Designed miniproteins, single chains, continued (5). Designs and how they scored, part 69

Each design is a single chain, and the fold is of that chain. pLDDT is the mean over its residues in the fold that is shown.

## One batch from the design tools (miniprotein)

Design m18525
Fold by ESMFold2-Fast:
Structure m18525 (fold): chain A 75 residues (1-75)
Amino acid sequence: MTPEQLEAQRQQARQQLADVQQQWQQFLQTKGPEATVKRIPEFREALDYLLAQDPSIQPEVDAFRAQMAALEASL
């Protein structure tokens, strides 16, 4: 692979991660924290899938996992 192709794949993975984060925020705003916490397993699976595609997004995934854990701990 060329460095350009690797960067394109990383951009795609980061965009998909941003979409997952947006879905999380929309669900939290529309359904509330208790309903959002019940969806954490689905979000974790999506993050695991994205991380498997591009391990370079691990810091962003770890930050999002921490955000989900903080919400769960707040209830």
Scores: mean pLDDT 82

Design m18526
Fold by ESMFold2-Fast:
Structure m18526 (fold): chain A 68 residues (1-68)
Amino acid sequence: SAAEKLRELKEELSKDPDIKATLEGDKTLIVESTLSVEKIIGIALRIIGDYPEFEVSVEGNTITVRAK
């Protein structure tokens, strides 16, 4: 399910101490970090590649991953 994939993504991203990933309900994952913009974009592109069914947006230092 989408919720299971978001939980797995959260666990994977949370292995990086510079990343804070938080689930909001069953359909949204908020990814916050203190990393540079280029590294944040790199992470967002990796998520898009691995989860093309999800909507990914970037606002400053925050990546939002949403189930469609």
Scores: mean pLDDT 83

Design m18527
Fold by ESMFold2-Fast:
Structure m18527 (fold): chain A 75 residues (1-75)
Amino acid sequence: SEIEEIEKKIEELKKKIEELEKELEELRKKLKESGDDLSEILSLIGEILDLIGDIIDLKKEIEKLEKKLEELKKK
């Protein structure tokens, strides 16, 4: 079923977001602990921004799949 395949894909993407959000939290903790090292701070900010971008892209993909799923469930 196409519905089941889309639901499975949405679940896989949600799990990926959860993993990235955990990585983001760990990087935020490292940033807080970096103190006076401006080079390390800038590097961590870059990594945080990249992860935020990836999370946003995955959330957009889920939104597209959820819309397709709603259309398929309409009779």
Scores: mean pLDDT 84

Design m18528
Fold by ESMFold2-Fast:
Structure m18528 (fold): chain A 96 residues (1-96)
Amino acid sequence: SEEKKEAIIRLLEDIRRVLESLGTPEAQELAKLVDEAIKAIKEGNYDKAMEILRKLRERVREWLARHGDQDPERAATLENVLAALDAIIEELEKMK
């Protein structure tokens, strides 16, 4: 539905703002991937959006595995981002 699509875009925009707020070059690159996923969703290309979001999810998991113990506050924020990405990917799969 269009309403569900708009809700997913708003959630992704929230994720982008969270990533931008972390202020690191890596987080800025991840925020750009969110923008690419939003663009793909707006174009109706859900396969491309899910591919981008899965790549984003793997990059966040890799950061947490490597650095999560060193910054618990950032780790908690990124774990919340992972949970949101999993939910969004599941919803996009149902919209195909």
Scores: mean pLDDT 86

Design m18529
Fold by ESMFold2-Fast:
Structure m18529 (fold): chain A 80 residues (1-80)
Amino acid sequence: VTDAEVERGVGDLLLAIGNWAYKQGDYEGAAKFYEKAAEHYLRSGDVEGARLAYRNAAIAYEKAGNTDKAEEMRQKAEEL
């Protein structure tokens, strides 16, 4: 197991937790988990995973009513 494999695994776990929080209606919590997942994907070199996670974070922040954070996450995904 490499540091990159550990980071990708943590990203996958955080993405799964975010999906669970989203399904329970905790959009703010889901967004934070997705944002953290994206950070771990970037550290693992998984740019595609990071882009997806930032897009999911943007959707979750928008549903939470946090439009500023939603726009920030969309910009992060576009910059990748």
Scores: mean pLDDT 88

Design m18530
Fold by ESMFold2-Fast:
Formats: structure tokens, C-alpha cells, sequence
Structure m18530 (fold): chain A 92 residues (1-92)
């Protein structure tokens, strides 16, 4: 899962949004199967960033909200802060 997540981040940096989404969705499936809630939340947050860059603001909000829910569940204050900041940016 980590290798796919890192590959997704690399594609995103290169502006290869469709490839980033595919890599992130594959990583998301594996983290869910493993029960890795932190990994799942990190991937969801990064999917939100990809959709935000593509101008798909409704999808970006959905992914950020899903990441926020998980970060709140696991008590990850840094993850909560990042997801809330990303949501505020989309609302502008």
C-alpha cells in the first residue's frame, strides 16, 4: 500500500492527476483491507487534493470530509487540522 501511495504522490507532483487517482484508489483498497485507518485517511486527504487541483470541488470536499471523520475517530489532531484547513480552502 505504501508504494502505491508514494507513487500516487509522485504522479500528483508531476500533474498526472488520472494516474495519481488510480494509484491512490489502489492504495485505499489495500489500507481498508488491512484496517489501517491512518493510511486510509492519508490517501483520502490526498485524493481530495487531486480533485481540488482538477476543479472538482464537490469531490474534493467529500474526500476531505471522509479523511476528517477518520482522523477524528483515531484522535489524530494534526490530521484533523490539515483536513479542516483543506475544507476551508475549498469553501473560498
Amino acid sequence: AEELFEKGKEYFKEGKYEEAIEAYEKALKIYREEGDLRGEAEVLGNLGKVYYRMGEYKKAIEYYERALEIYREIGDEEGVAEAEANLKKVEE
Scores: mean pLDDT 85

Design m18531
Fold by ESMFold2-Fast:
Structure m18531 (fold): chain A 65 residues (1-65)
Amino acid sequence: SLDLDIALAMLQMAAWVLGAKSSPVVEDGVIRIKDEFESEEDRELFERLAKRIGEATGVEIEVEH
């Protein structure tokens, strides 16, 4: 869906900017993200951005620790 594609693009950009060790992926219609960062601060910021993107788009996002 368009909302899924937009959410994925936004999350991939955020992950790249914040230095995530892996990129968000789509699995079973859900965006799944490994919560792997060099710093705790960037991890927490990414988690907040992921929550806001999910709320804005209505897309289901799972953050894995």
Scores: mean pLDDT 83

Design m18532
Fold by ESMFold2-Fast:
Formats: C-alpha cells, structure tokens, sequence
Structure m18532 (fold): chain A 71 residues (1-71)
C-alpha cells in the first residue's frame, strides 16, 4: 500500500464503530490465515488492534458480541 492509502485507512478506522473494528480484525485474521496480501493485511491488522486497544474492555466485549451476531 502507498503511504497515502495507509493514512486514509487510519482515518477510516478512527471513524469506525467498535463492532466494525472487530469485524475488520476478524476479516484480516482470516486473510492472513489464507495468505492473502500478508504485508498489507498485517499492517492494517496492527492499526485495527491499536484502535481497539484505545477502547474500554466493556466496549470491546460488546463489540465482539455484536460482531458475532453479524457473522
């Protein structure tokens, strides 16, 4: 990914709901397990994990439950 694309991705992640962040993380983990674009996906996964770490544990648990309902 270009540096501009990475900055746009970071901005988009900050605007995402906690449930969307959890869904994106699960999708990234599945892509990595399948060997799809590992460098780009790993970089995106790190950004998603960083945004999730900023959230309270209670909010993360709620987001995980909501994400499971959407799967």
Amino acid sequence: MTEEELEEARKALKEMSPAELVLRLKAAEEMLARGILPEDVEEIKKMIEEEIEKLPEEEVKKAEKEAEELL
Scores: mean pLDDT 76

Design m18533
Fold by ESMFold2-Fast:
Structure m18533 (fold): chain A 85 residues (1-85)
Amino acid sequence: MEAAKKEVEELIEELEKIREEARRLAERTGDPRVRALVRMVESAIRQIKTGLEIAKDEKQAQEIAEFARELLEVARRRLKEAKEA
């Protein structure tokens, strides 16, 4: 549980950085797609935190870590696309 919990905490930290960067981009550009990305990442962080709180064992914590990794990949890709536009 310790290792998976630490990984989830690190993934949340990376998602928070993407959220902050996307928020600054949304403020600068007014792009509704970037605003949607901010809302998506905020929702994802809440779901991951809740999932980790209700996880009863290491296996469930690992499932949350996998979910967080997939969301981080999607968020990174969308932010990159928005910056290149």
Scores: mean pLDDT 83

Design m18534
Fold by ESMFold2-Fast:
Structure m18534 (fold): chain A 102 residues (1-102)
Amino acid sequence: MSLIEKVEKKVLELLDAIAASTDVAEVRRLLDEISGLLFRLVEIAKRDNWSEEEKKKIIEMLEKIRERVAALAAASTDPEVKALLAKFGEEIDSFIEEVKKM
């Protein structure tokens, strides 16, 4: 399993935990954990000058995560959780743009 596939699997598991949570503080903690994983992946990709194919895989993964985050935001009835997920969606868009500039 590639590093990208391992990160995708872990992020999706954390998003499932967010979907099951009723605690705003827990949602924030889980989103921070996901942000840290994505930041480290992008930093490694930049440092090690990853190929165009690997960058494309990161973008495809980030787009999939963004779709899942949008679905969670739409399903949420808590305004604070909805706002946190919307802000996180904007952070994912920033990661996509950063990878495109590599």
Scores: mean pLDDT 88

Design m18535
Fold by ESMFold2-Fast:
Structure m18535 (fold): chain A 55 residues (1-55)
Amino acid sequence: MSDLERLLRLIARVLRAIGDVLDAELAGDAEALERARRRLEEEVAEFRRFVAELE
C-alpha cells in the first residue's frame, strides 16, 4: 500500500525531528533547539495533513 509506506516515512521523519530536539536540549544550544523545534512542528504538520486525507 502506497499510503502505508508514506505513513511510515512520515513517522520516521517525526521521530528524527524529536531526536534533534532532544540532542539540542542536552547540548544546551538554544539556537539549535529553536531550529529543531520548528522542524518538528513542520514534520508533525505534514503527518497530520496526510492522516486527515486518509480519514
Scores: mean pLDDT 83

Design m18536
Fold by ESMFold2-Fast:
Structure m18536 (fold): chain A 85 residues (1-85)
Amino acid sequence: NADLFVTREQVAEDLLAMAEESKNPKVAEAFRRLAEVILETDLTPWEAASYLLALSVAYVMEKKGDYEGAVAFLERLIKRLEEKK
């Protein structure tokens, strides 16, 4: 069953869900942009799992009201993924 493996599609779906739940438009935009870059990047299941862990950090930052930190963290992930293209 493919559901036993973390896919880039699952990571993107979770990021888009977080964007919709976000109260800050800049954080929501960063989540959406990261989802788009992830869908364009060839990720191994282990790399996809690491991005799922990373998005939980951004979620906690936003929940604590650290919107600038959340945006900066997500932008760092986007830049790292762009280097893989």
Scores: mean pLDDT 77

Design m18537
Fold by ESMFold2-Fast:
Structure m18537 (fold): chain A 87 residues (1-87)
Amino acid sequence: DDSIDQAVADIYTAIGNWALEKGDYDGAIELYEKALSLDPNNATAHVNLGRAYAAKGRLDEAKAHYQKALEIDPTNEEARALLAELA
């Protein structure tokens, strides 16, 4: 049950990453939101959702997700670096 939800969340995250890489920011946001609905404490999904928001110029939403990633995983260097970029 829970392990199936984690596996499905991982699939949504992987497809979201592909959408983000091709510049489909709206698609990436929808896919990461689906991933986080199944696994709300996925630090990587929060980082990448923040990246998609930043790419759209939605800097406040981007900051919120980077901060959430750091709440989940305080050692996440990527989230720290991305927050520093947004100052």
Scores: mean pLDDT 87

Design m18538
Fold by ESMFold2-Fast:
Structure m18538 (fold): chain A 68 residues (1-68)
Amino acid sequence: GPEEEARKKIEELLKEAIEAARKGDLARMQQLSKEAIEIAEKYLPEEEAKKVKEKIDREVTRAIILSS
């Protein structure tokens, strides 16, 4: 259903955002992270969307640190 498709798309966008961060493409990383957050807010329950936002922030920040 829509929630399962949203979860899959969020995971794909997060993987692309992490790759962009590792390559130093911060503009693309920000765009992909924003798209993932918008999908989470639109299709997922509030509590799950909050956890997704926290996961995106954590994983993207980690990728930036590890590429520095």
Scores: mean pLDDT 86

Design m18539
Fold by ESMFold2-Fast:
Structure m18539 (fold): chain A 80 residues (1-80)
Amino acid sequence: MEEAYEKGYEMGKELAKTLSVEEAEKLREELEKEMKEAEKEFEELKDTELTEEEIEQFKKQFAFAKGFIKGIEEEIEKKK
């Protein structure tokens, strides 16, 4: 989990460095919206028939995505 978050964070920062502030802000907003929808869907599914491995895989994916969004956000702040 920590590794997935850190990897996402580093990738998000590197991607945001290649984008304008406006492009990075749009990407962050879109990813935050997708993340909220995915987390809601996961919460509905995890109380049903997901295996332990499937739950762990989703948790790693969410950790990566949260790191990625955070990396983009921090680069936007540094550019301003």
Scores: mean pLDDT 78

Design m18540
Fold by ESMFold2-Fast:
Formats: C-alpha cells, sequence, structure tokens
Structure m18540 (fold): chain A 55 residues (1-55)
C-alpha cells in the first residue's frame, strides 16, 4: 500500500498507511512529549529538541 509520510514538528519523518494513522502517530508523539513538558516545565524549543531525539 502507498505510504503517507508525516513530518513531526522536529522534522522526524514517519510513514503511515492513511491520514488517520498519520494523525494517531502525531497525537501519540505529541502527547508523550506534552506530558513530559508539563512535568519538567519545558519550553516549546525544548520539546522540539526532545522530538529530534525521539527514535
Amino acid sequence: MPKIEVTLPDGTVVEADSAEDALDILQEAVGELTDEAARRKWSKEELRERLSLFK
């Protein structure tokens, strides 16, 4: 099946089978980082750097 490439805010590219799957991937990645940022009081720039290390 043709894959949809999704670019995360930090520039990480992920493949998904559909737009809905792509949205789910984005929500999971953002959700995890948002929870961590809330606990650590990270700025948006810090979240973006953390996403770059998300692999």
Scores: mean pLDDT 63

Design m18541
Fold by ESMFold2-Fast:
Structure m18541 (fold): chain A 110 residues (1-110)
Amino acid sequence: PLSPETLAALREAARTLRQAADEIMKAVENGDYDKAAEVLERAAQALRDIAERIRGHNPQLAEFLQAVADFLEKAAREVRETGNLDIAKKAAETLRQLADVLEREVARAE
């Protein structure tokens, strides 16, 4: 049984990751590496904000979200430095997989 705060954080994180993945793939399709990096950076900040809010209720989830945010910032930096959209595409695929995992955890708790 997960707390209401943990369930809300999982739903918000899953939605954030899925929306970011879709926006990144659109930027990749348009050849826009600056936009892909911007979306990665924005998603990282959103996950950090969720992690900060949930830390008192679920420190393990907060640590996981912080690790994902760190991964996204690294991907954004690499995309900006190289212009390599394959990095952005692989990041978006990873975000979709993580969103699927978080959505399944929510479904099991409800």
Scores: mean pLDDT 90

Design m18542
Fold by ESMFold2-Fast:
Structure m18542 (fold): chain A 82 residues (1-82)
Amino acid sequence: AEEHLKKGEEAYLAGKYEEAVEHYTKAIELDPNNWRAWALLGGALYQLGKYEEAIEYYEKAIALDPSAVGAQALLKKAKADL
């Protein structure tokens, strides 16, 4: 799980958002309770202009950890961009 999160973050920082989605999706397959992986996947989808999908995954991250303030802020932003 951690290795896929790291690879996803490296891809995201390089602007390779579709590659980041692949790595974050793999992290979720290995640990579906990792709220950070759901939030990061949402962030990569937001960068790809997939706002509705980003909202769904931010809501999933918040459901797993309601104290995920960053995910709440990103959810508000994605909803405003619809």
Scores: mean pLDDT 80

Design m18543
Fold by ESMFold2-Fast:
Structure m18543 (fold): chain A 56 residues (1-56)
Amino acid sequence: QPVLDGETLIERARRAGEHTGRLHAEQPELYGTPRDPEVMGERAREAAEEIVREQE
C-alpha cells in the first residue's frame, strides 16, 4: 500500500476514471451505462481533489 501525496493521488484517480470509462465503452452489456473516458477521468479527478482538500 504505497503512500501517495495529494497530487499523485489526483493524477492516479484521473487515470483510473479514464480506464473505467473505457471499460464501460467497450463492454456496455457488462458494465452498464455508456461512459466517456474523459468525463469519467474528470469526475474521478474532482472526487480525489475533494478528498485531498479535506485531508491535506
Scores: mean pLDDT 69

Design m18544
Fold by ESMFold2-Fast:
Structure m18544 (fold): chain A 62 residues (1-62)
Amino acid sequence: MEHYEKGLELYKEKKYEEAAREYEKAIAENPDFSEAWKNLGKAYEKLKRYELAKEYYEKAKK
């Protein structure tokens, strides 16, 4: 399974820390992958890391 797809599956299972790690791997392969940055932000919102989530949402815009 590709890292982004694995992250989506983990997020659906509410395994937000594991989902974030898989999204980070997807971003390492393609730093311009806006959907991965956005979903990384969503995962960190679920983890109550709001400032970090905001930073990742800004990355998703670029």
Scores: mean pLDDT 83

Design m18545
Fold by ESMFold2-Fast:
Structure m18545 (fold): chain A 104 residues (1-104)
Amino acid sequence: GPAAPVITAVEVPAEVKQGSTLKVAVSWSDASGAAATEVTVLVVDENGRLVAQATVRPAPGATSAVVEIDTSGWEPGRYTVRVVVFTADGGGAVSAPVEFRVVA
């Protein structure tokens, strides 16, 4: 089948202070040779609601990116991050969910 990128790491702080910047560090390998063109972070709250979506375009040939998300106005509680890495050839990979907490 078409080769897709493999997400090798998703680093999320265990806790983030309400109103601070959440930094999601993503690493991937590209076994296909297709360049990653977009990295999207999706954040879902404990009620299953999408609360944030942020996309960065990595530099050509990059295999890592940091996506920054403002947590201003977020309620304290549990949240889940998922990451999607898209490639120029139309491939994509989705991470396992990573849980974190927003604290007051």
Scores: mean pLDDT 85

Design m18547
Fold by ESMFold2-Fast:
Structure m18547 (fold): chain A 98 residues (1-98)
Amino acid sequence: ARELAAEAGRLAAEAGKRAALGAKTPEAVAAGAGGAAGGAGAAALAEMGGDAAEAGRGAAGAGEAAAHGGKLGGDEEGQKLGEEAARLGREAAERAEE
């Protein structure tokens, strides 16, 4: 669970950074930056041995933010990366709560 949460957080951070760099509107910049910061935070929490369910939920939220930023920027691949990060984050949270 914790390893999956770290992976999801890293993927969300990458997707968010991509969305922010390609952004043309303040809303897209905010979404991408939120995904990047949130993803990085989730990954760090997991890697430091923090709560795996909390890290997984954080990665899921960051992935959703990154996907929204990608969608706003017209980056279909970036949107899919954010959606995948959100999926992995949710799976990590579910496994941690078992």
Scores: mean pLDDT 82

Design m18548
Fold by ESMFold2-Fast:
Structure m18548 (fold): chain A 74 residues (1-74)
Amino acid sequence: SSEFRKLVASVVGHSIRAIGYELDGNLDEAIESYQKAIDYAEKALSIAPPEDQADIQRLIDRLKERLEEVKKKK
């Protein structure tokens, strides 16, 4: 659906910003951006077609792992 695609686009946008902040050493902004990416990914999962659910779940798991690694750098 168009709503699902918009949520996935929001995940991508916040993930790119999070990576940018992390590379620049702006860890607080990176954490906030990863949290936003996770929130949008969980919303995307709630409306995901069955064929996409496993891929979105793996994305959520990877974003959560990245967030924990960034938190350990503080």
Scores: mean pLDDT 89

Design m18549
Fold by ESMFold2-Fast:
Structure m18549 (fold): chain A 92 residues (1-92)
Amino acid sequence: MIKAKISNLKVIDETTVEVSFEASGDPEVVSVSLWKQEKGSKEKTFVARTRETSGTVTVTGLEKGKTYEFWAKAIGKDGSTAESEPKSVTMK
């Protein structure tokens, strides 16, 4: 079974977060996409896609004082998908 997780969230400044992710499993993971949602919003926003199974993405344009949830979605070679549990961060 494929798995995805957000391994770390690091606040860089008032509008910027580094999001670290990991994906693994069988079938082979061929891509990972990163997503965000403002807490209380219904809108899910695409952030980035990579062919790496782990890495760090710098996310900019966040608003001071708001809480965001981030999650990773892994895609397997057979087209199966797995979403991570979301991790939240409040911008300061």
Scores: mean pLDDT 83

Design m18550
Fold by ESMFold2-Fast:
Structure m18550 (fold): chain A 110 residues (1-110)
Amino acid sequence: MSLEELASSSREELFDRMAEVAGLSAAEQEELRGLPVAEQIARLEAATSPDPSKHGSLAAYILGLALQGVEAARDRLVDWIVRNADHPLDPAAVRAALDALKAAVEAALA
């Protein structure tokens, strides 16, 4: 999936694709849609955690939300990058890099 596809997909499309990958029932999907985005991400992370093959889909979902200006998704992505780096990263520098990427993708779609 391209960055342009992630940025131009509706939040509903991003959620529906991720919920399918996570194996959520219709009832679980309705419950999650009523929750704050940070809680939606936490529930999807918990559902996909046992299966590493689904981690790429979760990362794409979080990136898509971050590219659309969802601060909770951006913050989760920054934390994930910092924790999984093989050397210390400044969280503020990672946040600035993601904001620059978002601006570049928005310019490409204009």
Scores: mean pLDDT 79

Design m18551
Fold by ESMFold2-Fast:
Structure m18551 (fold): chain A 65 residues (1-65)
Amino acid sequence: MSEELKREMEEGVYLLASASYIASEKDEELRKKLEEILEEGIKSGDYKGALEKIKELIKKHEKEK
């Protein structure tokens, strides 16, 4: 597999994971923040970073109540 195809496949996986977290979130305010992170990741091409930020924000929100 070429590096280009590998990168595209990894990006697809990160996008699906991010979308899944957003779709399963019931807190409207948190969901909007997660959507903003994903949109920024898409614009910058940092799909992995977007997923990591989404996961981190969810964990922080769970701890903050």
Scores: mean pLDDT 77

Design m18552
Fold by ESMFold2-Fast:
Structure m18552 (fold): chain A 61 residues (1-61)
Amino acid sequence: SEEEEIAENFLRYLEKMKEDGVPKEKLEQAKQAFLDYARRLGMPEERIAELEKRIDEILEK
């Protein structure tokens, strides 16, 4: 789905930012901005929660 494509593109972008040495505080800001965007798109909260978990796994690596 388009929502899945948007989510996967964001996750790749986040991994790239982390690899490029972007500070954790900026990565956390990007996470929050994306989750807010996903909620505005009408993405279900269950899907938002799954996305947040995947984002946190990237940030904790």
Scores: mean pLDDT 84

Design m18553
Fold by ESMFold2-Fast:
Structure m18553 (fold): chain A 61 residues (1-61)
Amino acid sequence: SIEEIIEEVKKKVENLSAEEAAKYISETTKRVLEEYELSEEDLKKLENEFVRIYLEKAAAE
């Protein structure tokens, strides 16, 4: 599910630098778009959560 993907990304990003997190989020977004036929709403939700995760990580450095 989308929620499971978001939680997996959160967990992974905790162990990465902000630069590594940005790369991981970018690659994960690409893979999700290729594997899942997401609705526009689900895609927006995923993008918003990933941006928030990245910004929180960057602010912590």
Scores: mean pLDDT 79

Design m18554
Fold by ESMFold2-Fast:
Structure m18554 (fold): chain A 107 residues (1-107)
Amino acid sequence: KKEINELLNNNKIQEAIELIKQKTENEELKQALNALLTALETGNLDEIKNAVNTLKNAALKAKEEGEIEIVLAIGDLLNKLGNYYRDGVEDYDLALHLYNAAIELKE
């Protein structure tokens, strides 16, 4: 928990994704996190949006299965990624999409 928040606060998004993957045994969630990491490496905004949708759906399912702490960590990840696209890239449509996904996971 503390290590993930420290990575997110220092804008180490890729490292935060890898740490979240290590803390879950949910294979669907690990695959969705891997897809997001790959999309971020390509920098393709449509691929990132699709990977975020896949991750949100996997995380909502994991929440139903009782993985509350890991799902909240993913929500924090998506919120910080939204900040990056708002402030760094100035892609406000992708930033809004990321914030909306984070809200759904943190409710």
Scores: mean pLDDT 82

Design m18555
Fold by ESMFold2-Fast:
Structure m18555 (fold): chain A 77 residues (1-77)
Amino acid sequence: DEEKLAQVEPLAAQLDSPDERVRLQAARQLAEIGEPAVEPLAAKLTDPDPRTALLAHMALSEITAVAPEAARAALAA
């Protein structure tokens, strides 16, 4: 869904925000979006910023609890 992907890209960028509240809000919203956020979040797991990587891991963990199939497919690639 192109509309959901349009929301995912700016939220993924916000994971690098200097504002901790903005970072946490972006991670939560990505987790709520679910499957369309899985691939961008998986890419962020190898981000050189450990804050971004940790938030990506937490968001993926939340998505995996709700939709384990989608998260498994992205991690297997």
Scores: mean pLDDT 73

Design m18556
Fold by ESMFold2-Fast:
Structure m18556 (fold): chain A 61 residues (1-61)
Amino acid sequence: MKVLSLEEAEELARILMERGLQEGIPPEEILKIIRDHFSKLYSEEEVERLVKLAEEHLKSL
């Protein structure tokens, strides 16, 4: 049982983006995976924030 804080979720979102790209998964699919994963634990607003953070992180890579 692992409950992530929002700050830990932000770190995980960045890690998921980096690992997904390393494995050749398209960015659009990685963003969908991030959304689906966090939607079970966080509000829709928090999920959109995490998805946006992952998308901005992608632009910085």
Scores: mean pLDDT 78

Design m18557
Fold by ESMFold2-Fast:
Parts: sequence; C-alpha cells; structure tokens
Structure m18557 (fold): chain A 68 residues (1-68)
Amino acid sequence: SAAEQFEAAEAFLKSVPGATVERIGDDKLVATFDTSVETLIGTVLRLIGDFPQFDVSVKGNVITVTLK
C-alpha cells in the first residue's frame, strides 16, 4: 500500500548516516544530509529505483520525497 511504501521510504532515509529526516503530513518526507555528494547521489538513485511511487526532488543537500 502507499502507506507501507511511505513508512519504508522514511525508514530507508533514516538509515542513511548523516541524514536528518522530517515527516510532513502523510505524503512528504524532507531529508537533510550532512554527507558527501557521492552518498547524496547514491541515495537519490536508490530512491528512484526502489520507491517509484514517489517524486524525488533535490535542492543542495536536501532531498524531498512526495507520494504521487
């Protein structure tokens, strides 16, 4: 379900070292990264591959994940 995928995406983002994750309502996650560009890019690619029901946007070191 969408809720199960949302919880899985939140758990994944929280598992990334240097990530601070905020939940905004039931459809949006904002993760701020104090990490390398390589780790940030790897995280984005994994989100696109493993969580295709989400829109992923990146601004600097901030990843925003929103349910479609």
Scores: mean pLDDT 81

Design m18558
Fold by ESMFold2-Fast:
Structure m18558 (fold): chain A 68 residues (1-68)
Amino acid sequence: MPTKRVTVEVDFTKSEEEILEEVRKKLEEAGITDEKLIENALQGVRIAVRLERQEHPELRKLKMTIHL
């Protein structure tokens, strides 16, 4: 299957829910309309955000590439 990727800037000063909402908007702007692909991508981002916040609490922004 063709692999699509979307790069998003994550702002760790925002809540987890705000970050996920911004990522969702970036996926929709990139033309991703499949709700299952969006849900799966958001779960991956949620896990990554939690890990980064634990390892690097001083980190304010990070660019993340989502593979679909």
Scores: mean pLDDT 78

Design m18559
Fold by ESMFold2-Fast:
Structure m18559 (fold): chain A 65 residues (1-65)
Amino acid sequence: DLEARQEAAAARMEADIKYENDAKEFSKLTPEEAQKLIEQAKKSYEAERDARVAELTARINARKA
């Protein structure tokens, strides 16, 4: 449904904004530390977004029952 799609889009957008802000801030740090922090943040955000999308998709499918 639109609700699930909007929540998934919002979660991704929020994750992208946070990731981009962190990357911009960390780009002024030591390259080694910045890279690790950016990669960790990206994986964390992607995992949260994917989990949300999966839950919303299951919810939509459950309505058919």
Scores: mean pLDDT 69

Design m18560
Fold by ESMFold2-Fast:
Structure m18560 (fold): chain A 75 residues (1-75)
Amino acid sequence: SLEEIRRIAEEFIDRVKAILDAAGVTDEEKQRILETLRKYAEQRIAYAREHGLSVEQVRAGFDDELAAIEAWAAA
């Protein structure tokens, strides 16, 4: 459902916040990154809705992005 997909996106944003906090990113930089990722999340939701993606496919996509952000933060 769209509601389930939106919840997955919200969980993704919350996990990113935790990663950025742990990485010591400044509040200003964190806000900029989160604004970009919120836009990305809305685009992914729109795409999923338009193309009939499953909840599992959407979750996998956000998990892949999260892994990329974790790798970036660890560098």
Scores: mean pLDDT 83

